# Designed miniproteins, single chains, continued (4), part 55

Each design is a single chain, and the fold is of that chain. pLDDT is the mean over its residues in the fold that is shown.

## One batch from the design tools (miniprotein)

Design m14012
Fold by ESMFold2-Fast:
Structure m14012 (fold): chain A 79 residues (1-79)
Amino acid sequence: DKEKEEFLKEMKKKMDEAGKLLAEGLVKGPGKVDEAMKKFNDIVEEAKKKLSDDEAIKLGNYGAGSAGKKAVELLKEAA
């Protein structure tokens, strides 16, 4: 379904944004970590409204991977 594919792309974009916020919190201090975790949870809950629980879990795994990559980028910029 093209609509589900477009929705998943939008959710992945939101996950990338939340991942950047988590990466900033991990590098610059803990206050942003809580905000990022709330955003990850909100995105997963939004995804569950249109996607299966399995698809929502896969989206969460994508977000975790995105956050890791962004954290490495920020650590390289700080060095």
Scores: mean pLDDT 75

Design m14013
Fold by ESMFold2-Fast:
Structure m14013 (fold): chain A 60 residues (1-60)
Amino acid sequence: MKATDAAEAAGALAAASPEAAARAAQYGSNGDWTGVKDALEAAGFEVSDRAARGLAEMGR
């Protein structure tokens, strides 16, 4: 999956991979957007810096 923005990425991840979404949310709650990006990419998703930062800003 390609994640181009925070809302799109979050919705698609929650539907397709709840585990990856939960891990990304954990990193996001710490403000670690690079950890969010790495977790999503490790799960097989292509994630932009913008989408990863947006997910981190959304927190939990």
Scores: mean pLDDT 66

Design m14014
Fold by ESMFold2-Fast:
Structure m14014 (fold): chain A 119 residues (1-119)
Amino acid sequence: SRAAEVAALEERLVELTKELLKKLEAGEVSIEQVAEEILRLLERELGMELTEEQREAFIRGIAEGIKEQLENPLSVEEAERLGMERLLAAKTPLEQAYALGYYYGLVLTSRALEREKEE
């Protein structure tokens, strides 16, 4: 079912994000490289057709979402709400690409950090 496919993609995105955040903490990758790998999985799985400018905006969005979530952690619910509010406010294709990236950056980072609580 489509719901099962979406759930499987979400799980893979969270797992990828968790592993990339460990590499980020170890100094092995930059936030931009983390954002690029997340977008690569999204492009492959969702068949996204982005212009170069939209792709760059999406990467900036993911990177900013990751950075903000690492500096001032929101709950998963708060991250989803903030990301959705910005996505709904986006008016142009470039603003939408950035806002969707920001949503994924916030939500995936919040979910990855939640899974590492109580270690």
Scores: mean pLDDT 86

Design m14015
Fold by ESMFold2-Fast:
Structure m14015 (fold): chain A 69 residues (1-69)
Amino acid sequence: GEEEERAALEEATREAKERLEKLAKYVEEKYGGTAKLTEVDETHYVLEAEIDGKLLKVELDGEELLRLR
């Protein structure tokens, strides 16, 4: 039902957010840059990292991630 689909989407988004937070820490520790995770909404996050004067942007959409599972 819709409640089960919503719970699955929230879980997928939570797991993906945790992976992005770990990636941000890894980038800061290994490359000496800065990384910022921004919540756009409950299922959409943006990771922006600056490494050696270069900007890297990764967008995470929980709905897309649920479709890939």
Scores: mean pLDDT 70

Design m14016
Fold by ESMFold2-Fast:
Structure m14016 (fold): chain A 66 residues (1-66)
Amino acid sequence: HMDSERTLELARRLVEEARQAKDPFDKEVYAALIEILLGIVKAHFPDDTETIAELERLLAEAERIV
């Protein structure tokens, strides 16, 4: 699935940027962007359970950085 691969690449990049950010606001913005991506995938590709599970894992990882 082309879109899922791109989405996971973007989400992983956002987690890395959250780790490097010093400002708590920036960390929250990166986590929020992952949450938005997760919402989009759930709405448009609800049967893509592997991508949804990985996005949920990445979101949890980003939220732990805050």
Scores: mean pLDDT 82

Design m14017
Fold by ESMFold2-Fast:
Structure m14017 (fold): chain A 57 residues (1-57)
Amino acid sequence: VTVEQAKEDLEITQKFAEGAMKNPETAELGKKMLEAAQKTYDDVVARTEAENAARAA
């Protein structure tokens, strides 16, 4: 998985979560989905940065 793919997935989830958070019945679900997608993106970025640092050594 690339950083670009993870970013696109996060953006799609953000748009869906924004819609879900406008309705009180689905707001909590939307928030949980957004938090999960953000964590996945952060993990991919951190791993890619570590790989780039190793490549430069």
Scores: mean pLDDT 79

Design m14019
Fold by ESMFold2-Fast:
Structure m14019 (fold): chain A 93 residues (1-93)
Amino acid sequence: SSLREQAENAEKLAEEALEKGDLEAAAQGYITAGYLYEQLGDLEKAAEMYIKAAELYEKLGRLLAASAAYRKAGELYEQLGDFEKAEEAFKKA
């Protein structure tokens, strides 16, 4: 499958895990989707995936993983010129 199909599939699997209540699998899936969207140059989608992963890691009490994901999203929003979203993400990191 194409890199885009892999990214979309990773996002879909994360959403399915979330619906089943598997927050850890969902968070890992969103990290994978974020990475794949980053490789595609789809930085907005990548940042969205990292935010979703970070929020799930927060719910799980995985504070270091949440911090890392928020920081990654903030860096991507900075690259996009979305300084408001970047600041919000960095404050949560």
Scores: mean pLDDT 91

Design m14020
Fold by ESMFold2-Fast:
Order: sequence, then C-alpha cells, then structure tokens
Structure m14020 (fold): chain A 55 residues (1-55)
Amino acid sequence: SLEDDIRELQDTLDRLRAILAEKGDKMSPETLARLQRGIATVEQRIAELQAQLAA
C-alpha cells in the first residue's frame, strides 16, 4: 500500500539522516554529496507518495 511504502521510505530516511548526523563531518566531500543526494531523492519520493495518498 502507499502507507506501507511511505513508512518504509521514512525508515530509510531516518537511517540516512542518522548516518549524516553521526559521520557526516568525517566524510569526504564526495561521500557527503552522495549521501545528501540520496536523502533528497528519498524525501522527494515520500512527497510524491503522500500526494498520491491525499488524492
């Protein structure tokens, strides 16, 4: 379901944000940029699914 997909993506987002918070300052600029892009992609996908659920 959309609700289940959103929940799974939220769990993924929480894990990525935890990695950023714990190790972001120790990452190379390239690794940090990749992680930030990954977070943005997951956030965008959540927003798309939430829009579908609201329709």
Scores: mean pLDDT 88

Design m14021
Fold by ESMFold2-Fast:
Structure m14021 (fold): chain A 70 residues (1-70)
Amino acid sequence: SLDEALRAEAPQAIADAEGIIDEIKNTKLSKSEYAALVTAARLHIALAAPYDPEGAEKVRKKLDEVEKEL
């Protein structure tokens, strides 16, 4: 089912979100590039959240910290 497929992809979605957050932290980005990467990270977190709520919350907190530092 689609739900089973999404569950199987949840660990990769978490890993993708963490990779995007690391890129944001370690790269000098334009305002539009920054906005696009934040949006992408949030989407991956949202896709994983129903299947790994603890992992998604941990990554969401990391993204929130990065956004506070701009």
Scores: mean pLDDT 83

Design m14022
Fold by ESMFold2-Fast:
Structure m14022 (fold): chain A 55 residues (1-55)
Amino acid sequence: SMEKKLLEAQKAILAEAFRRGISPADLSRETILRLAKEAGLSDEEAEALADRILG
C-alpha cells in the first residue's frame, strides 16, 4: 500500500540523516528522492515527500 511505502521511505530518510549526524531537512533533495524511490514511491510521491521535508 502507499501508506506502507511512505512509512518505509520516512524510516529510510530518518536513518540516513541519523547516520550522517544531521537532520532530515539538511539532506540533499537528490538523497531524499533516491531513498523515497527505493522504498517504492513514484516520482510524484517522492517529490511531494521531499517538498514536505525540505519546506
Scores: mean pLDDT 89

Design m14023
Fold by ESMFold2-Fast:
Structure m14023 (fold): chain A 60 residues (1-60)
Amino acid sequence: SKIEELKKEIDELFEKMRELEKQAQASTNPEERRQLYLEAASVAIEAINKIMELKELEKS
């Protein structure tokens, strides 16, 4: 179902965020660290949008 697909996508996005955060924390290069945090922020926004979509579907 679309609800199950969204839940899976949300979980995958959170896993991606955790990996990007780990890479950022492990990086000794400030520019690389900055880029990884910006990428993590982008993924967070995508996850929020999918959570909002999921909440609307669950109300229906």
Scores: mean pLDDT 86

Design m14024
Fold by ESMFold2-Fast:
Structure m14024 (fold): chain A 72 residues (1-72)
Amino acid sequence: VEELVKKAAELVEKATLAYVEKKYDEAIEYYEKAIELLKEALSVAKDPEMKEKLESLIKEVEKAIEEIKKKM
């Protein structure tokens, strides 16, 4: 679980850098990959506390994608 979350965080950083460079398509792609990893982590998470944290992270990244799409 932690390894998947760490990789998702790295993808979020790459998405943020692409966003700052106005490469919106690349930013969305990195955010979508991060969501995939977070959903995988959610499917294998056993603790309710960890599941809640993962659900919150997924929603946050989904909102970021929607915000970028509104600018396009």
Scores: mean pLDDT 80

Design m14025
Fold by ESMFold2-Fast:
Structure m14025 (fold): chain A 55 residues (1-55)
Amino acid sequence: SLDTLLRVAGAETGLSPEEIRRLVATGDPALLARAAGISRRAAQSLIDAVREAER
């Protein structure tokens, strides 16, 4: 579920679920990567996973 995905991602990155949702909404993997301290590839995967979970 989306809620589970956001909570797991939050635990891994130190960001709140709401912050992750906001960053994913930008569609910018570089912005998410910098905020979360993860690679651009991992940020793109997270964006894709959140978008999939919303459908």
Scores: mean pLDDT 81

Design m14026
Fold by ESMFold2-Fast:
Structure m14026 (fold): chain A 71 residues (1-71)
Amino acid sequence: SSLFEKILEELEKLKERMEKAETPEEVTAVLREVDRLVQEAKEKLSEEEYNKIVERANEIHRLGLRKLREL
C-alpha cells in the first residue's frame, strides 16, 4: 500500500536522524516519532505490513537506547 511505503520512507529518515542525534533530547524526539508511526501502522496497515514496520522500528529503538546509555 502507499501508506506502507510512506511509513517505511519516514522510518528511514528517522534512522538517519537517530544516527546524527547528539543529545538525549534529540534521541527522545526521534523515539517519539518512531512510536507514532508504529501506532499509525498498527491501526491502518495489514498485520504483515505492520510486522515489517515493527522490525524497522526495533532497529531504530536499539540504536536510540545505545545512544542514551552513552550520552
Scores: mean pLDDT 88

Design m14027
Fold by ESMFold2-Fast:
Structure m14027 (fold): chain A 116 residues (1-116)
Amino acid sequence: HMSIDEFVERARALFAGVTPEEVVPVLRQLADIVLTEIEKAESKDEIIQIVRAFGVEVVRLLHRLGFPDEVIDEVQAVFDEAIRRIRTASKEEALNIVREALQKVLDIVEKAVKEM
């Protein structure tokens, strides 16, 4: 299992030098890593920690790339809602909540890139 610190380091390395045109495939790559790591998670608290860390790094990337505040707020809201839902869900439901949230984030960012 990847530690949260190792995940954050990998996310930052993957996001280093990313341009707006590259953001969608890079986010998809890290989303696949997130999905792999949450399936190995032994508790919902681990899933929440991974999702929260990913959300922080994604929001930081979007700010750095000059995305509109409205887009960044929409992405943040998806992560916040996912974490709220995970807290009351079963572990199996939590995995599906994360998959849904990651797809929503990718869709939001892809739409925003097309409008830039």
Scores: mean pLDDT 86

Design m14028
Fold by ESMFold2-Fast:
Structure m14028 (fold): chain A 55 residues (1-55)
Amino acid sequence: SKELQEQGRKNAKFALDVGERSSKRLREEGDYKGSEQTLENGKKITQELLDESDK
């Protein structure tokens, strides 16, 4: 439904924002590898949420 698609996009944007925040924090703590992994995982989850919202 359109409502589920809109919620999915909102959730995807929220997940992206959280991922970026977490990645930045890890980078500031000196965990560069954890920062990279968090960013990659965040992008993957965001894409999955967007793909699912199109169904």
Scores: mean pLDDT 78

Design m14029
Fold by ESMFold2-Fast:
Structure m14029 (fold): chain A 90 residues (1-90)
Amino acid sequence: AAAARIAADPSDAQAWLEAGQEAYLAGDYEKAVAYYEKAIELDPSNAEAWLNLGLAYLKLGDREKAREYFEKALELDPSNKLARGMLKQL
């Protein structure tokens, strides 16, 4: 479980990313945002974390923040088709 990994090592950026994904799948988009923000704080070069943060903000209705984070994900990984597709829908 991601929570157990975070408890063992709170500097494990991947564990925070996984916790955010678990929260997102549970429909808790506010928790997903908090966990993804922690993942980005620890590893700001992780394009997946930026993409997922954008998806969570889109679910919360914040289209402006979603756009900014999808653009950041594409800056880090220009091959990301999902981020590009989401930007076209915004």
Scores: mean pLDDT 86

Design m14030
Fold by ESMFold2-Fast:
Structure m14030 (fold): chain A 62 residues (1-62)
Amino acid sequence: AVPITVRFLEAGPPGRLVGEERTDDPEEALRLAREAERRGLRVLVSGDDPAVTDEINRELSE
């Protein structure tokens, strides 16, 4: 499994980092990102496999 980092930021300026979670499960990363989005946070997803992070970001764009 490829490690994925999900970072949570405040939606408005200055956009502070408020939390960070790591997982090797893309589905868990997507769930964490959607939960943060529902709370009004901005989400940055990063990892060692750009194909996986691109997929997660595409699903979040729905």
Scores: mean pLDDT 76

Design m14032
Fold by ESMFold2-Fast:
Structure m14032 (fold): chain A 109 residues (1-109)
Amino acid sequence: TTVTLEARGPEAEATGTATVAADGSVTLTGTLHRTTAGESAGILLVTRAADGTWEPLAGAAARVGETATGGATPVSAGTYTVRLAVIGPGQDANAPLALSEEATLTVPA
């Protein structure tokens, strides 16, 4: 199970692939293409929380032109609304430099 996302904005651009393992572990492999934050940025797979805010499921820090992989502990089974977000140093996932379109990620029981 994989979902591929592209985050594009005037301040950053990244692509990422989210992979769900049989144990419910979510891994993000992301490539940072550019950022105004300097030479590196955070690449996050974010999901919609019950209060409507976006919270990270998985993430990694990458330099411009690099691919990085980060994962989370296994998440609860279910269907998640997800986005790829690029964040600068010290920035919140709810104030990203770039965001992808929404996608659906299914975590098995």
Scores: mean pLDDT 79

Design m14033
Fold by ESMFold2-Fast:
Order: sequence, then C-alpha cells, then structure tokens
Structure m14033 (fold): chain A 101 residues (1-101)
Amino acid sequence: SVQEEIERLLQQSRELNDKSQQYREQGNFEEARELSSKSGELHGKALALQLESEGRLDEAKRLREALKKSQELEKQGDYSKSASVYTGEVLRVIGEQLDRE
C-alpha cells in the first residue's frame, strides 16, 4: 500500500539521519553529508507520496521538482542552495496546510 511505502521511506530516512549524526560526531563530515543528503531525499519522496495520496497533486509535483533541483545543486557542490530549495518548498507545503481548517 502507499501508506506502507511512506512508512518504509520514513524509517529508512531516520536510519540514514542517525548514521549521519554518528559520522559527524566521529569527524567524518563527508560521509555524514552524503548520508544526510540521502535521508533528505527519502523524506521528501515520502512527503510527496503522502500529498499524492491526499489528492494534493500540484503540491506533490512542486515538491518533486524541488527535490530534483536540490539533487542537481548537490552534484554541483552547492549544498547551501540545495538545502534552501528543499526546505523552502517543505515550509511552503506546511504553511498551506496550516491555512486550512
């Protein structure tokens, strides 16, 4: 089911984030960054699937486009812009949700 896929992606995201934190505490910043990036990608995919399951197709499409842009910026070494693009879209989706009764 879509819910089972969302739960699996969120669990994998948490595991990668925890491992990223461990590598950061050990001073392995490169591996920590890569794991953090993968964690964020899985979290974003889970959120997009949730939006799609709720019929929020335009918001899901926008989030998926933001994830793709974030990934391309990371490949170019622009980690700050990558994080900003993704976080900005997540906050916009959350803000739109909070404006609904």
Scores: mean pLDDT 81

Design m14034
Fold by ESMFold2-Fast:
Structure m14034 (fold): chain A 58 residues (1-58)
Amino acid sequence: SALEKLKEILLEDIEEAIEKYPEHAEELEKFRERVLAAKSLEELQEVSVELTLYLSTL
């Protein structure tokens, strides 16, 4: 499903970000928990936008 595919993409992006910025792992793990808990594409898109904004500050 589109939901599962977007979750996989976001989880990979978060894992890569943790490897690149281990000092931000705690906050990135919170994004990971939100991705895993998301039940709809709308919820996942909100997490995606917030993650993108967070990563832009690193």
Scores: mean pLDDT 87

Design m14035
Fold by ESMFold2-Fast:
Structure m14035 (fold): chain A 119 residues (1-119)
Amino acid sequence: MVVLTESGGGTVEEGGSVTLTADVSGVDFKDSLLSWWQQKPGEPLRLVASISADGKTTWYDESVKGRATISVDYAKSRATLNLNNLKKEDTAVYYAMVASTKPRPVLAFGEGVELTVVG
């Protein structure tokens, strides 16, 4: 069974920073695409950041480009999203997602972590 355990949300001041983490089990992390998805109130789910299985290729949505860093820790099977210069528009539920071919093809989302930006 694939499990994503997310943390690092909460209430943060505008202009601050946050690190969202996802601990992933049930997949080989070196064969896994990791991504972070944003669901803002009243809006559809949106891809905001992704990282390739080898950690060498990253993608960022224009809404977070220059403010976001996605990274993986292969030893800990952990994906992180660091968001800097937070805006009120960053208020959302954030879902980590894993897509892997090992031990079998799988795509799974975490339960979501809530971020509220105030100021």
Scores: mean pLDDT 85

Design m14036
Fold by ESMFold2-Fast:
Structure m14036 (fold): chain A 91 residues (1-91)
Amino acid sequence: MTLLERIKEAHKRIVDELKKRGYIVPEFEPEYLTPDQVPVELTRAVLNADEDVAGLLKAASVAYAYFGRDEDLPLIVDFIAEVLKKKGLVK
């Protein structure tokens, strides 16, 4: 399994859980980031979350793929869900 395959799997898990909770998730392609890029890109994505949900979803997927445990998934999903709710992206 490549790192890109792990990122795609992390992305699918996050998106599927958000959709299961009734959120409208912006469509985006998973992106490959190196481990050294993750802290900077994740920080930027969190700070710009209200303006760029797709960027937040990309950064969260990469961070979860590299560093996440199964127990971290609900916390990541809860944070993204709050951003989507603030934007009215709820059914």
Scores: mean pLDDT 76

Design m14037
Fold by ESMFold2-Fast:
Structure m14037 (fold): chain A 113 residues (1-113)
Amino acid sequence: SEEEERKRLVDRITEEANRILASVQSPDADPREVLKRLFDAFAKALIDEFKKRGNEEAIEQVKAAYEGFRALVDAGDWAGVRAVLDTFQRALEEGLSPEEIAKRLAEAVAAAA
């Protein structure tokens, strides 16, 4: 079901986030690399879901959002980074469809650029 698929996506994103954060136990960890790894894991989970759905447009939106997010991190635009992450968290908490999550992420990245 749509709800079961959404739950599996949220569970995967949560598990990947916890795994990456657990790997960051050193005070020498680069926060930029941690953020890029987290967003890469989120993007990969969304892309895998859209491949199952046959939604190529949404895959391209997620890829664009990922590249834009990396640019914000590399630029040190922490306000933009926070806005994108807050948008992603809210979309997951609101139970939005993966397509709506991808759209809101792309819009948030474009607005932060």
Scores: mean pLDDT 76

Design m14038
Fold by ESMFold2-Fast:
Structure m14038 (fold): chain A 92 residues (1-92)
Amino acid sequence: KELVAEVTLDVPDGGSASFEVELPAGDYEIKATNLGEGTVKVTVEKDGKELGSITVPAGSSATLKFEAPAGKYKITVTALSGDSTVRISIYK
């Protein structure tokens, strides 16, 4: 697997942070590593439509796999409890 994008996001309690990434067509894995002490939700959207989401507890990581047609994707991290720092790594 090849790392294609990596972003670290700081998310306040009850807030959200997001970034956009342009991906060619392919099979991808999004690994979310929660470096904070709260729980976060990671959501993947394309053209305003939610394609998937995953909940990541404090101090853990989770992986979401998806097939992507070419285009721009929006990754949103929402803090469900506490302030958090989350590293998002996208692999092909």
Scores: mean pLDDT 83

Design m14039
Fold by ESMFold2-Fast:
Structure m14039 (fold): chain A 59 residues (1-59)
Amino acid sequence: TVTTSFRPLSEAERAAARAAADAQIAYLLEEGRITPAEAEELRAKVDRLIAQGRLVVTA
């Protein structure tokens, strides 16, 4: 175990974060608040943030 002030997200936490982000993006897209192109950009951004450990996940 590596002790860090900012711990990296576990695989399960990353999966949960993706699921939550996907649900939020789908909701915004369904409400017409974002375009399909913006949804794709947001998904790419979310994946990048998860990879960097910057996305906050509520367990």
Scores: mean pLDDT 70

Design m14040
Fold by ESMFold2-Fast:
Structure m14040 (fold): chain A 55 residues (1-55)
Amino acid sequence: SVDELIEELKKDPENAELLYKAINAAIESGDEKHIKEVEKILKERNEKIKKELEE
């Protein structure tokens, strides 16, 4: 389910394949809450990667 994908993504937010699966599943579901949760995780992931690259 989308909720399971989001929970897995929260445990491994750096996993690009899981991120894309969660994004696609959230869009397919049409649930705004799922879309917003995935967007939040994506933003947090991008900020973390940006900081790591600045090291």
Scores: mean pLDDT 76

Design m14041
Fold by ESMFold2-Fast:
Structure m14041 (fold): chain A 62 residues (1-62)
Amino acid sequence: MFESKPEEFFAEVEATLELMKATIDLKEAKKKGASEEELEKLEEEVRRAAERAREAEAALAA
């Protein structure tokens, strides 16, 4: 059954999944000894995904 804010709930779930995927990609790249340039790009992707997750969480909490 849907929560009182179904759209915000699903957006938060999607944002969380994107953040987890980006974090996993970054960890795998670090384990493989990827270049600093590649790690920087992945870190930026994690940062953007984290921002989206925070915005979705704030919308759900409001």
Scores: mean pLDDT 77

Design m14042
Fold by ESMFold2-Fast:
Formats: structure tokens, C-alpha cells, sequence
Structure m14042 (fold): chain A 99 residues (1-99)
């Protein structure tokens, strides 16, 4: 995940930097929605839902999920369109207050 996370982050930064305003808004919105889902998973992970099914891949740890969320939000705060900056700022506060 660490390698893929870095590559995805770099590709998103590049796409947002060089995309048209409309395309950048669309990409940023998708990333925001993914981050919201990860924040929900982060809340669930704290409670250890206690279903340790042996999967094909190890589950994301709370620390890994938090780092991913933080990186995605930092990227969004730099490259997201002005219309979405307030939502990104609010999500950063929510994550900071939660952890």
C-alpha cells in the first residue's frame, strides 16, 4: 500500500495541477468522498469490530488509514478548486478533532 499510496498521490497532484477547472473539481470531489469513507472506517477501526477473517491482504491499520487520510487532505488543500477548499478545511478539522 505505501508504494501505491505514493504513486496515487503523485498522479492525483499531477492531474489536479494540469486538469481543466471542471475536471479538477470532479477529481477533487471523488477524492473528498473517498476520504469521508476512510474517516468512517477510522472510527470503526478504533472499536476493533472483532472480525479477524484471514483475507487475501492484511487489513489497513488505524495508523496507515490515518496517514492516508492526512496525505489526501493535504493534497486537496493545495490543488482542489476554491469551491471545495472550505469542505477540505472542515474535513481536516474533523480528522484533527477525532485524533
Amino acid sequence: MNGLEAIVTMLLATALSFASPEEARRIAKEVIERVKKFIEQLDTAENDPGDPSEGPAPPLTKEELYRFIKRALDLLSRYAPPELQEEVKNLKKEVEEKF
Scores: mean pLDDT 66

Design m14043
Fold by ESMFold2-Fast:
Structure m14043 (fold): chain A 85 residues (1-85)
Amino acid sequence: SELLKKGEEYFEKGKQALENGDYETAASYFEKAVDYYVQAGDLEKAAEAYRLLSIAYDKLGKKQEGAVAFAVSGILEAAADFERS
């Protein structure tokens, strides 16, 4: 899937930016990764991207956005686990 490939490309760029302490760039890439994973219907990968997005937002002091991203990650992970049951 082209959507999954794009999601993976942005997710990897986000992780690299996060490792380098570039939290603004990391958040931007994880936002793109989330969009592609959600469009592809890959809830597990979308949950992972939201989890890392929540970390990037927290590092930026965007506590409300971080809390929302964290909550969405948990909901998507639970939904993915339910579908795999």
Scores: mean pLDDT 88

Design m14044
Fold by ESMFold2-Fast:
Order: C-alpha cells, then structure tokens, then sequence
Structure m14044 (fold): chain A 68 residues (1-68)
C-alpha cells in the first residue's frame, strides 16, 4: 500500500496523469476504508481533473468527501 502510494505520488508529480489515475483507482479499490484509499480518492480526483475527465473527478471528489 505505502509503496503504491509512493509510485502514485511520483506519477502525479511527473505529470503522468493517466498513470496516476490508474494507480489511484487501483489503490482505492483495494483499500477503500484505509488512509491509503482515502488519499487515493483525492489523487484520482485531481488526476482526472487534469485529464479533463470531469465526471471521474467529481465521482472521486464525492468519495473523498464521504470518507472525511
């Protein structure tokens, strides 16, 4: 989980938003009620927004809000 979060952050910082979104979705699906999963919701929303995928961005933003 922590190692995947590291890869996710590296992809996001490098501007690899498609990879970041894919990794974030994977982490969120595997660990939905963990700190890692909650963090992944936020990253998925940001990566999707950067890609112009507003529907996916809104979906994960809602999941993040419901988890807080």
Amino acid sequence: ATEKIGRLNDALVAGRYEEALRLAKEIADEYPDSLEGITAYGVAAEAARRLGDQETADEYRKKLAESL
Scores: mean pLDDT 79

Design m14045
Fold by ESMFold2-Fast:
Structure m14045 (fold): chain A 98 residues (1-98)
Amino acid sequence: SEEKLKEAEELKKEAEEAIEKGDLESALEKIEEILELAEEALKEGDYELAIKLAEMAIELGKKLLERAEKKEDILRAIGLILRAIGIIEDARLLLKKS
């Protein structure tokens, strides 16, 4: 849990730096890695961590969309945001049943 959060915070910093530099491909890869950590947290029953990491990915995806001009980058960012929303909804449902 704490290790996944630390990894995600490091990935967030790298993604923010990549967005600032216009390296949207690297930023997209870092956001995807954060979502993989969120999905692992969900699988392990850490629903609060899964939500936090998914919300982090949404924030980064929105920042990337403000700079994205290429159709492929826009669609990939939207896809990652939708994936994050799905994780949040799944986590909320499981948390309520727990």
Scores: mean pLDDT 89

Design m14046
Fold by ESMFold2-Fast:
Structure m14046 (fold): chain A 71 residues (1-71)
Amino acid sequence: MQEEIDAGVDLIAMAVALKSGDYETAIKLAEELIEKYKDNPEIVKQAYSILAEAYRKLGDNEKAEEYEKKA
């Protein structure tokens, strides 16, 4: 339950950063989430989806495609 609670808070923070146009913060939070929850594939996939969207918004289509394949 603690892992799920912590992941929920991190996912909300990441989504808020993405929606506010703070793509650099969204990327940082997603990378931290992947490291923190590396053994949880559902959370890691969600973080990769956010990384892909953030990189597309920044114009880095190569990185966006790489992370889309991991999501």
Scores: mean pLDDT 77

Design m14047
Fold by ESMFold2-Fast:
Structure m14047 (fold): chain A 96 residues (1-96)
Amino acid sequence: SDNLEFQQLYGLIMLIALYKETKDEKLKKDIEEAIEHLGLSEEEIKWLEEVANEALEEAKNELEKRIIIAKKIAEKYGLTEAAKKLIELDVEAAKK
């Protein structure tokens, strides 16, 4: 399912970004376990880290960070509908 693949990649990039901000070693273990479970290549891991770094550098707030990550996944994997749906839900939540 494109939606499941999108959510797994999105969640992992969000965890990587959170680890980079907090330096919480427990998050590092969760990231390593997720990488192993998903069977990611070294090139895929490097790309996830690059996206996390870009989001942290360019985003002014949490919503912008989420939008940047979602768009990058859509661009690389063609998961455009899943990304659009997540962005719409996050924008709706921010209005409440």
Scores: mean pLDDT 81

